# Designed miniproteins, single chains, continued (4): the designs that were tried, part 36

Each design is a single chain, and the fold is of that chain. pLDDT is the mean over its residues in the fold that is shown.

## One batch from the design tools (miniprotein)

Design m13232
Fold by ESMFold2-Fast:
Structure m13232 (fold): chain A 67 residues (1-67)
Amino acid sequence: MSDEELKEKLKENEEELEKKERELVQRYLAGQISPEEAEREFLEYVRELLGVNLSHEEIRKLIREVF
C-alpha cells in the first residue's frame, strides 16, 4: 500500500480516530494511563486500523502529513 493510500485511509477514518483519542484522553484524566502510554496505544490503534506493519515514527509522520 502506498503512502498516499494510507493517508486517504486515515482521512476516511478521521471520526474513528477522534473517538479513540477521546477515549484515551478520558482514561488519562481518570488516572488509568500516562500520556506516553496513551500516545503508544493511539499509534498502535492507527497501525491496526491501516493493517500495516509500520513503526510508530512512520505512523506519526503519516498522521502529521494528513492532519
Scores: mean pLDDT 80

Design m13233
Fold by ESMFold2-Fast:
Structure m13233 (fold): chain A 79 residues (1-79)
Amino acid sequence: MSVDELKEKLSQIKLQPSKTVPSTRMDLTDEALKKGLSKAVIHAAQVLDHDRSKTGGLVKNQARLLGITVEDAKRVLEA
């Protein structure tokens, strides 16, 4: 299913030294970050179907809660 494929894709992109923007994940465990990224994948599916330009603020809030940069979150949603 599309969500399952996005989850697997996101997991593989998580560690990309060449293109990855450093996250601001201070005081967050990899487990907590991965759980948040799973929610971000579901959100990405909704954003791609709805209207990405109007969800910029929501993406920014999600990135802040996950402890990653907004640019990194956008890259994940775009990928």
Scores: mean pLDDT 52

Design m13234
Fold by ESMFold2-Fast:
Structure m13234 (fold): chain A 69 residues (1-69)
Amino acid sequence: MSEEERAILEVEITISFEVMKATIDGDEEKAREIAEKGEELIRELRERIEAGEDPREKAEEAIEEIKEL
């Protein structure tokens, strides 16, 4: 895997895990919020990587933002 592919995958895994956790807890609103924000963060991450920013640093920022929801 490329560094870019790995960075995106790590964010996608984090989103999936947090959505699943919220769903198990019965928090449908939280699960939806995480999923919607996750889609935006993945799009932004791809754009920033394409612009030449560090994939790892930007992925870590996205993961932190998801966890703060």
Scores: mean pLDDT 83

Design m13235
Fold by ESMFold2-Fast:
Structure m13235 (fold): chain A 81 residues (1-81)
Amino acid sequence: SVEELIRKLSEIIRKSIEEYKPSEEVLNEIRRIMHRVIALIEAGDFEGALKVVEEAIKTTKDEVVKKTLTEILEALKEHIE
């Protein structure tokens, strides 16, 4: 379900924050990306959500953002199989 997916994504972010303790700047980057991703998921646009995450992984300069988004990408791919 969409609710289970959103819960899974929230858990990935929570664990990343606990493990890496990112700066406010890095946290805001993740927050901006996730606002777009969640909006697309809620609209039923899972392919759009995947593209946003994949593009963010390619463009980010921060390793914590990259690792966090990679786990999010895997969770999204598992949901749409």
Scores: mean pLDDT 86

Design m13236
Fold by ESMFold2-Fast:
Formats: sequence, C-alpha cells, structure tokens
Structure m13236 (fold): chain A 74 residues (1-74)
Amino acid sequence: MKLSEEELIERLTEITVEYFRNHNPRYKDWSDEELRKYAEEQARKFFEIMRSSGVTLEQLEAFVEREEAALKEA
C-alpha cells in the first residue's frame, strides 16, 4: 500500500501553522507566507525523523488525524 507522503506533509504543515498561530503568541506577527514556509520545513523534518525511526505511513496518518481532531476542539 502506498500513501501520499506529500499529502501527509501538507496536513502536518497545516496542523503546525494552526498550533503556532493559536497556541504561541510569538508567531502572530509573522506573515501567513513566512509562517507556512517555516511550518512546512518543520513538518518535513518531523516526517523524516519519524520515518527513520521506523514509524509507518499508516501510523503517521493516524497521528495526523488525531492532531487534526484535537485542533477542532477549541
């Protein structure tokens, strides 16, 4: 089975952006483009670390789904 790594990285990027904006006032002064760029780089690094640690794409997808659900509970 083959999951879209690009899709998971994009979803991790969105989660990271929301966490930075809503939970860390430091990032409120960053432009949307700068914050998204930085979040994408962090998401990609996190993804590579998890994969090198033996985490499967399915496990990463489950993690992303849980984080997305948590963000919906304001």
Scores: mean pLDDT 75

Design m13237
Fold by ESMFold2-Fast:
Structure m13237 (fold): chain A 71 residues (1-71)
Amino acid sequence: SDVLLVALVPPESVEELKEEVERWGGEVLAEVPYGDKRLLGVRLPEEKADEFKELVERRGGKILLEVPAPP
Protein backbone atom coordinates (compact mmCIF):
# COMPACT_ATOMS: atom_id res chain seq x y z
CA SER A 1 0.00 0.00 0.00
CA ASP A 2 1.05 3.60 -0.61
CA VAL A 3 0.86 6.67 1.61
CA LEU A 4 0.65 10.39 0.89
CA LEU A 5 2.94 12.69 2.88
CA VAL A 6 3.25 16.48 3.00
CA ALA A 7 6.49 17.92 4.38
CA LEU A 8 7.66 21.47 5.04
CA VAL A 9 11.36 21.49 4.12
CA PRO A 10 14.32 23.85 3.60
CA PRO A 11 14.72 24.68 -0.13
CA GLU A 12 18.26 23.24 -0.18
CA SER A 13 16.93 19.77 0.80
CA VAL A 14 14.30 19.53 -1.97
CA GLU A 15 16.51 17.96 -4.67
CA GLU A 16 17.82 15.24 -2.31
CA LEU A 17 14.30 14.42 -1.05
CA LYS A 18 12.91 14.19 -4.60
CA GLU A 19 15.75 11.88 -5.66
CA GLU A 20 15.16 9.56 -2.69
CA VAL A 21 11.38 9.47 -3.29
CA GLU A 22 11.90 8.54 -6.96
CA ARG A 23 14.57 5.94 -6.06
CA TRP A 24 12.08 4.30 -3.67
CA GLY A 25 9.52 4.00 -6.49
CA GLY A 26 7.45 6.91 -5.20
CA GLU A 27 6.22 10.06 -6.92
CA VAL A 28 6.57 13.79 -6.22
CA LEU A 29 3.05 15.20 -6.46
CA ALA A 30 3.68 18.86 -5.60
CA GLU A 31 6.41 21.35 -4.76
CA VAL A 32 5.08 24.71 -3.59
CA PRO A 33 6.88 27.78 -2.16
CA TYR A 34 5.83 28.48 1.42
CA GLY A 35 7.59 31.50 2.89
CA ASP A 36 11.32 30.74 3.03
CA LYS A 37 10.55 26.97 2.86
CA ARG A 38 8.95 24.50 0.41
CA LEU A 39 5.90 22.31 0.81
CA LEU A 40 6.65 18.94 -0.75
CA GLY A 41 3.85 16.46 -1.41
CA VAL A 42 4.87 12.87 -2.14
CA ARG A 43 3.40 9.42 -2.68
CA LEU A 44 5.49 6.56 -1.25
CA PRO A 45 5.27 2.84 -0.56
CA GLU A 46 4.14 2.54 3.08
CA GLU A 47 7.37 0.63 3.90
CA LYS A 48 9.45 3.75 3.01
CA ALA A 49 7.38 6.31 4.95
CA ASP A 50 9.50 6.10 8.13
CA GLU A 51 12.77 6.53 6.17
CA PHE A 52 11.31 9.62 4.45
CA LYS A 53 10.18 11.12 7.79
CA GLU A 54 13.64 10.56 9.32
CA LEU A 55 15.35 12.16 6.32
CA VAL A 56 13.00 15.18 6.42
CA GLU A 57 13.64 15.67 10.16
CA ARG A 58 17.44 15.34 9.74
CA ARG A 59 17.32 18.08 7.07
CA GLY A 60 15.44 20.44 9.43
CA GLY A 61 11.99 19.84 7.95
CA LYS A 62 8.68 18.75 9.45
CA ILE A 63 6.00 16.27 8.41
CA LEU A 64 2.63 18.05 8.24
CA LEU A 65 0.36 15.26 6.94
CA GLU A 66 0.39 11.50 6.46
CA VAL A 67 -2.65 9.69 5.06
CA PRO A 68 -3.27 6.39 3.26
CA ALA A 69 -3.15 6.85 -0.51
CA PRO A 70 -6.48 6.38 -2.29
CA PRO A 71 -6.72 3.22 -4.45
Scores: mean pLDDT 85

Design m13238
Fold by ESMFold2-Fast:
Structure m13238 (fold): chain A 80 residues (1-80)
Amino acid sequence: DAAAKAAEEKQRENIIKLGELLIQARERGDERAFASAKDAMAELMTTMSPELRELAQKIVEAAERDVAEARKLIEELRKM
C-alpha cells in the first residue's frame, strides 16, 4: 500500500529531524530548545507504530545521557 509506505516514511523523517534537534540543543546547552523538541517528539509518538515509538523513545533517552549513542540510533534509522 503506497499510502501506508508514504506515511511510515514521513514518520521516520520526522523522528530523524526531531532527534537531530535534540542533539543540537544538548550540544549547545539550550535547555528550552531541548524541552521543545522533546515535547514535539512526545506528541508525534502518540501517532506512531509500536516499533517507531520504541525507537523514538530510545533516541530521546540517549540524547539526554549520551549524544554519541543518539547519533548512532538516528543513523540506523536513516539506513532503513
Scores: mean pLDDT 83

Design m13239
Fold by ESMFold2-Fast:
Structure m13239 (fold): chain A 65 residues (1-65)
Amino acid sequence: MDSQISDINSSFQNFMDSIDSVSTDALQSAYDVSTSSANSYSSQGNTQMSDIYTDIANQIQSVID
């Protein structure tokens, strides 16, 4: 669990470091994947992982807006 969360955070930080260069289509795809992951984990009762992906989706959405 901790290792998986660390990997997700590292991937997200790498994504955010390049976000100014990312196309709107790529941002929308990342948002869709993040919301799908959040919904999947929520359905499994994994609120910790669901919250992490929800936060990622919200961060991506704030850049698109």
Scores: mean pLDDT 74

Design m13240
Fold by ESMFold2-Fast:
Structure m13240 (fold): chain A 84 residues (1-84)
Amino acid sequence: SAELLAGAEASAQAEMAGLERWIKEALEEAEKTGKPIEEIVEEYNKRLEEIRSKYPLAQETLTKEAEKLEEFLKKKIKEIEEKK
């Protein structure tokens, strides 16, 4: 149903926004402290999988949001690694 789909998409977008905030803050802290980013990337992948599993109706929306976020993350991770 259109109502259930719209609700799932809105909830999925809200959880993706939360994931984006968390990883941006985690990467900023890692840059300041020298903490390994590998653990942050692993936690990101785990949380993304949990969101995907929770919102099967919103897969297209989640894929698009994840692609945008991952493009940003690749650039940010490269900047952090270049400082090592």
Scores: mean pLDDT 83

Design m13241
Fold by ESMFold2-Fast:
Structure m13241 (fold): chain A 81 residues (1-81)
Amino acid sequence: MFTLADIEEFLRAIKNLDVEKIKEFLNTDSFTVEELKITIRGLLNLTFGRFVPLFDKNGDGKVTDEEIEELAKEVVEKGNL
């Protein structure tokens, strides 16, 4: 079971493109853009938008599916997966 602190650490790793921490959190050597997108959205929903400000590029108080997909692509590309 993930604590709020575990979720915050993971989402900060996503924002910082820290591929090694993301792999450790997911307990996997590889992940796809779609898997990461689903995970990010699920964690934002689970925390009732508490961590939306970490990813809110527009300053509109929300994160779109497109913003999450772009972030997931950046992480996967940096990881050479």
Scores: mean pLDDT 74

Design m13242
Fold by ESMFold2-Fast:
Structure m13242 (fold): chain A 72 residues (1-72)
Amino acid sequence: MMEELLKKFKEKLEKAKSSDEIQEIIAELFEELNKNKLGGKETAEEINKKLTEIVNEWAKKNNRNEISTEVD
């Protein structure tokens, strides 16, 4: 389930202390999200909203470190 993935992501992020670990966690999460998207489970917009919330909570605790897998 998406929420389980987001919870796992948040826990791993809080344990991660290097950008490399953060990138690996995010990459794994996006892979799972792609599988769910291909399966027609949830929309990209909903996924993005939940991801933003998790990242924002983590960033607030860790001095607003920005995490991005895409450049825009």
Scores: mean pLDDT 61

Design m13243
Fold by ESMFold2-Fast:
Structure m13243 (fold): chain A 113 residues (1-113)
Amino acid sequence: SELEKILEELKEAIKNKDEDKISSLISEILLLMAKSTDEEEIRKAAEKLFEILSELDTEELVSYVAGIKNWLEAGVVPGTGTKLSEATKKALREALEKLVKKSKDEKVREVGK
């Protein structure tokens, strides 16, 4: 899966602390999710995205979660104008809710509202 390959690249970018590449890969993941018709693939990609992002420190995690929430509210993939499908929006909201429920950090819980 192209989604799986880019999720692996995101994990490496986080290890390397490459902020520009992290942002670019998140946008590409959202674009691929928006183009997918497989609801199960979209759901797994959203869960894996937030799992990978949870490896960041609190301040960075809060920043990326806020960015994803803003893109969800706008309903478009940043830099492309491609609309997020309803399946993609649902998967991202559900994965974010799981992240918030698992987090022991108040800042992560607050940004996830």
Scores: mean pLDDT 80

Design m13244
Fold by ESMFold2-Fast:
Structure m13244 (fold): chain A 80 residues (1-80)
Amino acid sequence: SDEEIVESLAETLKRLIEAGRLDAARAFLESLRHAPEELLRKIFEKTVSLLESEEQLRLLREVAEGLSSERLRKIVLDSL
């Protein structure tokens, strides 16, 4: 289901951010660049809800700003 996919992908992104693996987080996000906007928004909204600290949100913003896809960058930043 979409819910299970969203939860799995959000949890993966959360773990990469928490581990400070920013290059891996960027590569993971770039792999999603062709996904539907609705699915991407749900993943990022869920990821933001799972991040517990302002520092973790700052790291996600840093990863987002480094994304090559303008579309993907905008969707992630709009969720922050």
Scores: mean pLDDT 86

Design m13245
Fold by ESMFold2-Fast:
Structure m13245 (fold): chain A 111 residues (1-111)
Amino acid sequence: MPVHPLLTVAQGELARAIRENTEEAREAALKALEEAIRELDWILENSRSDEEARRLWSERHRIPLEHAPTIAEIRLAKRLLEGVKEAIENSPSGEELEEALRELEEKIEKE
């Protein structure tokens, strides 16, 4: 997945939630994830084709058109963020949160 500012913010807040293990840090992470999911939903709702999705992504996030994601890639990013959100909401253990952070980091840093 291409690097996205909202994914980077979500990664940072999730790392903080793991480190601090406080209710406040978890709420901050959940809010960041909800904002990222909302942005992905907005692009999906306003795009009828991969070309439109790539154009909207490029314009809103200032990423070159050739590096902008397809509808399928945006859907995969959304599912990843939803999975991370669900892990934070339902996980009592740092191990599960660390696994969620690892998956998110892998998607941000790897193709």
Scores: mean pLDDT 72

Design m13246
Fold by ESMFold2-Fast:
Structure m13246 (fold): chain A 83 residues (1-83)
Amino acid sequence: QSTQRSQMYRNISDFVRSNGDNDGARSFDLYSQGFDYLSQGDYDTAWQLFNQGDQTWSRWQQNASQDQINQINQQITNQYDQM
């Protein structure tokens, strides 16, 4: 559910940040906030946050290595499987 997804993305953000990647972590902070607003019924704010997250992720990917992208995707999969 939305609260569980918010916590999942917060965990991913913390993981990415712990690896020294503050720009990558910011995209997941935005997704986490988006799901927090979605859980409150604020769909407009949630959509804006998801859009900002997508833009931040897209810019980060332009400078990221394939290994960094793979590591984050693995962490997303691991968090999703724990839900």
Scores: mean pLDDT 79

Design m13247
Fold by ESMFold2-Fast:
Structure m13247 (fold): chain A 147 residues (1-147)
Amino acid sequence: MKIVEREVKLSEDITVTILAVDEALSKEELTKLAQEYAQEKFPGGAVVGVYSENGKTYLTVVYGNGSVSESLADKIPKSLARGLAYNIKDLGLIFDAVSLTDEQIKLAAESLARAIMLELGFSEEEAEEKGKKLAEAALKAKKEVLE
């Protein structure tokens, strides 16, 4: 298993580490890998895994305490976004580069960054800009891990 890492700073307080994986992962395998990363590299943070199920794109959020939350990528609950915005300074974004489409990766990255930035009180325009930067970095990580 090869993993490519890229960092994007969303705000002064929040950095996202993108983790692109060169293997097809089930939801269960992705969750285990996210738990391992949360324990080893993000002990005070969270790791968001991106997966597809029944034609929809989902986020699984693994916290350092071992708790897990799930949402649709395009319908992140305000409570989840607020928790990530105010309680998490170091955030992992992990995804399977083999099974996920560019559109699914882009949707997940843009939606996650936008939700966090809006909860921090940034403008819609700033939130969209950070979403695009996170998505561009995620797609570059996908390209690099598959090469």
Scores: mean pLDDT 86

Design m13248
Fold by ESMFold2-Fast:
Structure m13248 (fold): chain A 89 residues (1-89)
Amino acid sequence: MDQQVQSLTDYMVRMATLRLQQTSQQALASGDIDRAQQMLDDVTDREAGRTRRLLRGLGASDEQAQEAVDRVRAVGDAIRDQTLAQLRS
């Protein structure tokens, strides 16, 4: 069970990262800082919610699910900050 939880967590973080990177490219192409932030935060919230739901469905503890959500949100925050810095350049 713990190995399955870890494998799903790693998969979810990787998929969130790829989706956030795609959204970042779209946000950069728009040239709109407020839109870019909204787009990236929306994707982060969606991926975090999906991660929690899938891990809980797999029988993960609330602590394990929260750790996975925190990892997804940390990636989202980093990609948002990088994208917004690039738009301000």
Scores: mean pLDDT 88

Design m13249
Fold by ESMFold2-Fast:
Structure m13249 (fold): chain A 92 residues (1-92)
Amino acid sequence: SALEQAKALAERIAALGLELEEAIAAGDEKKAAELEKEAAELEAELKALPLSDLERAIAAAHLQAVLRATTEGEAAAQEALDAAVARAEAHY
């Protein structure tokens, strides 16, 4: 489904963002530029998907969960994801 594709793209974009932070911290300007280009291409693909506002909110929650897992751990990230999805479903 479009939503499953959006979740996969959102999670991949988040993973690239983490790799980009590492490349910037290392001073690897070439790798940072390549990662920024790949992230921009995936963001364009995500934007082109025929998603409802609810589905876009769910995809965004999945992106944030990947980022949160690195600072808060996987269990806390999953709890935050479940809460964000429930909030989106209640709002839309």
Scores: mean pLDDT 86

Design m13250
Fold by ESMFold2-Fast:
Structure m13250 (fold): chain A 94 residues (1-94)
Amino acid sequence: EREKAIEEAEKAGEELAKTLREAGVPQSDVDAVLGTARKAIEAIREGNVVEAAKYSTALGILVTAATLDLDEESREKVLEKYREFMKALDRAVA
């Protein structure tokens, strides 16, 4: 069950990155978001809850910054995928 939750978090992270690319966010910003999401997942795999919390906090800041120049519709779509990722990540911690 934990491994399935981790796989779901990985998939949600990829969907978040895809949605950012489709919204026209620069590739460097998309790479930063995806890299941070992957580090949060790695920390969970290693049982490092504090590191997972640090990377998930950094991810929230990066997603907010990356969406500042987006229109409302694109921003809402990105934030929906971000929420899906955070729910999957939380499930993987449990």
Scores: mean pLDDT 86

Design m13251
Fold by ESMFold2-Fast:
Structure m13251 (fold): chain A 68 residues (1-68)
Amino acid sequence: MSAEEMARAAVEAARAGASEAEVAKILHDMGLSRGAAGAVARGVVREGASEEEAAKGIQTLLDGGALA
C-alpha cells in the first residue's frame, strides 16, 4: 500500500465518522505499525490533518521503517 492510499483511507474513514481507534485499525491492517497507525489516526481525527498532510506524514513513517 502506498502512503497516498493509506492517507485517503484514513481521511475517508474519519469523514464518515470513524473513531481514532477505528482509523488506527484500518491503517495497521494496511501495513503501518500500531504506533505509527495511532499517531496518523490522531492527526486525522483529532487534529484535522488533510489527505496531503497525512500522506506526507505516512511516507516519513514508512521511510523510517514503521511497518507492521
Scores: mean pLDDT 84

Design m13252
Fold by ESMFold2-Fast:
Structure m13252 (fold): chain A 79 residues (1-79)
Amino acid sequence: MEEIEKKLRELDEEAQEVAELYKQGKYEEALEKAKELLKRLEELLKELPDEYRDYKEGLKRAIEALKQLIEEIEKKLAK
């Protein structure tokens, strides 16, 4: 539990870095970091046993939110 909570805090810090890059208009850097964060979230979701259902639901929601952010950044870069 404590190890999972530590990993979640580290991922939250990375998400804050993505948000900061996005606010600064550094869309390419934000996209690269967001894609790396998405990969790490998906890996953590696969590693979690079913007993951590609440964490899995939280991770699924975070993954969906991050995928939407990635699509938004890609649209900004495509123009």
Scores: mean pLDDT 79

Design m13253
Fold by ESMFold2-Fast:
Structure m13253 (fold): chain A 68 residues (1-68)
Amino acid sequence: MEELRQKLLELAEKRGSKTLPVDEVIALAREFGHEELAERIREKAKEKGSDTLTLQEVSDILLEVENE
């Protein structure tokens, strides 16, 4: 989780934005072997009907998965 979290922060900083494209977040989660997280991100995006999630939303999902 820590390496993924760091990559997500780097991506946000490079883009100068607090929102992240859902597809990129899913791809990163899968790259680091976090398939459960990838599915939770996909589900959240579908619920919102959005192609982007905020850093806060992604961080909240990371914490939920770690606490399960």
Scores: mean pLDDT 78

Design m13254
Fold by ESMFold2-Fast:
Structure m13254 (fold): chain A 66 residues (1-66)
Amino acid sequence: MVPEEIKKAAKEYDHLSDAELVAKFQEVFGKGASAKEILVLGYALSQSKDLYTRNTGLFALSLFGL
């Protein structure tokens, strides 16, 4: 179960397109961002209707057992 605080933080990314959200995730993941930032972006990606974007988010969440 994803913590409620992560879900709330992910809403800040609702204004981004799927492509922008994937680019942001690649940027922060590549820079060794904190677990919290990766979880927030991973959750935002997992809510996408695009299969690739959604699967990328689900993969990110799976790294933390979610």
Scores: mean pLDDT 80

Design m13255
Fold by ESMFold2-Fast:
Structure m13255 (fold): chain A 70 residues (1-70)
Amino acid sequence: SKEKSALEKLEEINKEVGEAIEQGLLTSEEMKELSKKFKEALEAINNGDEKKAEEIIKEIREKLEEAKKK
């Protein structure tokens, strides 16, 4: 969706990842991988590459949904 900025989407997914951590749904290795992806998304936002940032945010979402399903 183009209605929310990439930064707003990143903040939203960050809250959901925090909730998943609180519920014990993520391993330490999965948390480390997600942290790396958050840094990459933030770098893309800082470089004005909104399309790349949105792609990385979707990757974070997909990994979060996979973790929730297991």
Scores: mean pLDDT 80

Design m13256
Fold by ESMFold2-Fast:
Structure m13256 (fold): chain A 77 residues (1-77)
Amino acid sequence: DKEKELEELEKGMEEFEPAIKEHLAELPASIQADARDPAAAAERLERLLEEGVKNGILTDFEVELAERVIEFLRSLA
């Protein structure tokens, strides 16, 4: 169930520190707003992930979680 998988990913993101949550706020918004265009949503998330890794503000866990979200969105396309 892809809906359940999405809910588990969203719940995981809620455990992030407030500063990281604010930086990644577009992740849940992108999933919700762009669910109709999962390919575009995945592309936006990849860009955000690349930028976050460059800035050194994402943990390995957050990178892995973001990659799972991207994979999920691509599986919808």
Scores: mean pLDDT 62

Design m13257
Fold by ESMFold2-Fast:
Structure m13257 (fold): chain A 90 residues (1-90)
Amino acid sequence: MTEKLEEELRRIVEEARRAIEEAERALAEELSPEELLELEVHLSLVIAKLAVAIRIMEKNPEISEELKEEARELLRRAAELAQRADERRA
């Protein structure tokens, strides 16, 4: 069912967006090494979920190009935030 698949993919993308926005807010504050590690782990899970979603979208031409581009941009942002958390912990 195309509609159900797109709804689930949109849900994954919206969940990732919220996690990224929360991570950006968290990184604006002074975080302990433990908090930075927790943030990096959380972002790594978001990255894994987005990577799977993008692969599913690429196999399904009926999925909107707008949603695919949004997912790719969020994946890039999540990777950058995870790298920043790792660097601040080091």
Scores: mean pLDDT 84

Design m13258
Fold by ESMFold2-Fast:
Structure m13258 (fold): chain A 109 residues (1-109)
Amino acid sequence: SVEELVEKVVERLRAIIDRLAGHDPAFAEELRQLVDAFERKLREKIEAGASPEEVLEMLLNFVDSLIALLEERAATSTDPAVQAAYQAGIDELRKIKEELEKELEKLRS
């Protein structure tokens, strides 16, 4: 179901943030606040009758926003280990994006 997909995606986003917290705890806390605010907004939209397609589009847009934030943060780092951690997070977010795009394609089929 779309609700189960939302829960799994949010859990995966939080896991990425938890790994980043070991390298950049302040930025990780900012990302957690963004995820928490997004999850609340998404649940409100679902309760208001948002379609599965609308929910997937909101998730895709949010994942794209997180990728952009991680790319910007990685570009400002001078530590190769920190840059590698951000790149790992970006790669995992891109995998989540690909999975969400496939789910959206199935709904449009």
Scores: mean pLDDT 88

Design m13259
Fold by ESMFold2-Fast:
Parts: sequence; C-alpha cells; structure tokens
Structure m13259 (fold): chain A 92 residues (1-92)
Amino acid sequence: SEEEEFIKKLLESIRSVARNIASLTKEQMEFYVRLVKKLILDYAKEKGLSEEQIKRLEETLDRVEEAVLNADSPEEAAQKIIDLTEEEIKKV
C-alpha cells in the first residue's frame, strides 16, 4: 500500500541518518534524535497516516530514542538504530 511504502521509506531514511549520528557528540545525538522523532511524527500526521499507524511509528521511534540514550558510544547508538530500522522494514 501507499502507507506501507511511506513507512518503509521513513525507516530507510532513519537508517541512513544513523551513519551520520556516529559523528556527533552524545548530547548532540540526544537532541537530534528527539527533534527528528517530532518532525517525523508531525510529517506522518500531515501525510494522513491512521492513528494506529502513527502509534506504531511512535513506538518504533521511542525504541530508537531509548537506544541512543542508553548507548555507551555514538557507534553503538548508530548500530542499534540500523538494527531496529532493518527489523521494522522487514515487517512491512
């Protein structure tokens, strides 16, 4: 569906950006992840995703935020984001 393709592309974009996160400080990563989460959710709402789809996307983004906050290094954070997004992409 169009919604599945949209979610897949969002996850692919998050995965791509994860490589750039490894170049940031821990504080910059935390700020960036929270900002990107808000922008993605706002964009998904504007795109007309259902409340259920938005909730699932929010849950995925919450896991991404948690992975970054609990990571010991930028490299660990980036790898966890890649793993999470690859897992979710396979479910679409």
Scores: mean pLDDT 76

Design m13260
Fold by ESMFold2-Fast:
Structure m13260 (fold): chain A 100 residues (1-100)
Amino acid sequence: MKLVEVEIETSKGKVTLIVAEDATPLQLALRLLYVVKLYGLEEAESIKKNMEKWMKEQGYSQEEIDTFNEIFELGIELYKKGEEEGLIQWKMQQLYEKKT
């Protein structure tokens, strides 16, 4: 397993994430939900678009990028509703398993 850096632009500056080179759409969505929790919900769309761009540059398929987007949006919706963290993670995983 090789680790790589993902740079995400926010209004508060650049955030560098360390992810597996072969990270799944689910793993990337979970990582970004954590960044949104730290930097604020107003950053969610910008953070998502930065990850979609990075995924394209890394050679992810459009289907993988679409899967990432759907899982990330579900995570953000549940987070806005104040859902418990473990339940958010479980629901994101269930959607990933359905899409793959």
Scores: mean pLDDT 84

Design m13261
Fold by ESMFold2-Fast:
Structure m13261 (fold): chain A 64 residues (1-64)
Amino acid sequence: VKELEELIDNIDNVENYEKLKEIIQKLIENKDLESLEELAKLFEKKGFDTAAEILRDVIKKLKE
């Protein structure tokens, strides 16, 4: 969680953005809904409302 917060806080760094995308992709492939929900909440906490909404839509699709 702390590592993910640090990546999100420094999202303007291309390397951190790419690492975050890889983490999200792995969570989607593993259908790790709990970790995806935590990440969506973290985006909301950081003010990335659009990113949180997109991630929540992905979670909904994975539950189908």
Scores: mean pLDDT 72

Design m13262
Fold by ESMFold2-Fast:
Structure m13262 (fold): chain A 87 residues (1-87)
Amino acid sequence: MENEKQAVEILDKKIEVYRRLLEREPDPELRREIEERIELLEKQKEAVEAGKVTISEEDVESMKKGLSLLTEETARREIEAARQIRA
């Protein structure tokens, strides 16, 4: 329960970073990729809240480390890299 609560809080913070990126993104194709990423994170949050996924203490630690590295700049670069791989 506590681990799941922390995971939801981390997912909310990640969603906020991607939403801020979306507000500033002029490229319509990158905007679509950002929107898809937000939808995926919202679905992950829903699954955790519904108790469909068990979150370990180790999972929370990994998520916290991932969040600490997540900025609008790093998120944008990751989406651009993923887009190039799909092309």
Scores: mean pLDDT 81

Design m13263
Fold by ESMFold2-Fast:
Structure m13263 (fold): chain A 86 residues (1-86)
Amino acid sequence: EEEEKLKKAKEAIKKAARLEAEKLGKKDVGKKAIDLIDNLSPSNATELVGLLVKAGLDGVARAVGLLGSNPEEGIKKAEEIIKKVE
């Protein structure tokens, strides 16, 4: 199910964003990114990606970019980030 995969991808990306932001000492960026992911729309996706890139969360930004075209690759990318941070 495409909706189920999208929800799973969003959850994995939120976890990756939180963990990577915490490791970098950027909890505020992590919280903002999670809020934007929870309320994700075409209008705020650019803001989200820009926020992540400026904060050095480039891997998370790429995973967000995959949500509309390839949620499964988005999940895989997020899981790789989570493993790297742990």
Scores: mean pLDDT 80

Design m13264
Fold by ESMFold2-Fast:
Structure m13264 (fold): chain A 66 residues (1-66)
Amino acid sequence: SPELKEVVLEYTKEMVRLIGERTDIEIKRRRGEISEDEAERRLAELDKKEAELRKETKKKIAELEK
């Protein structure tokens, strides 16, 4: 359905954004621009955002399949 396509498109768009943020953190870590501890904290925050996005997207898809 068009509604399902929109939900999947928005999910994909947000996931690409989070991947970009993760890549930037990894680059800064490799260059020594941030500490290992700081990198781990930022990556943990991104993991939480990804989990929340997956949960909300799954909920939206379930509602559309009723």
Scores: mean pLDDT 87

Design m13265
Fold by ESMFold2-Fast:
Structure m13265 (fold): chain A 98 residues (1-98)
Amino acid sequence: MPIDEAEVTAAMLLMAAGILDVIIKSNDLSEEDKKALREVAEHLREAARAVAAGDLEAALAHLDEAREAAKKIKDEELKEETVNLIDLLREQVRALEL
């Protein structure tokens, strides 16, 4: 079956948000870190909706907001991993403009 790269990208954004939801529920994180991860997950879902709608500019703006939310994470390893995930997803969205 032909693969729609935009549908795959939107699915990856939703999967990333779902993984963050699992981390929030299964880990003994601070309330500040849980709040920051919830903000990241919501921005990833908004980016997925924008990609599905063909609005790549809005998707990139939501990913920039997700990255700023990730900077609020106090756990340094979790912060670095979350920022790196967002940067990889941003590159994937940028590839759709080609």
Scores: mean pLDDT 86

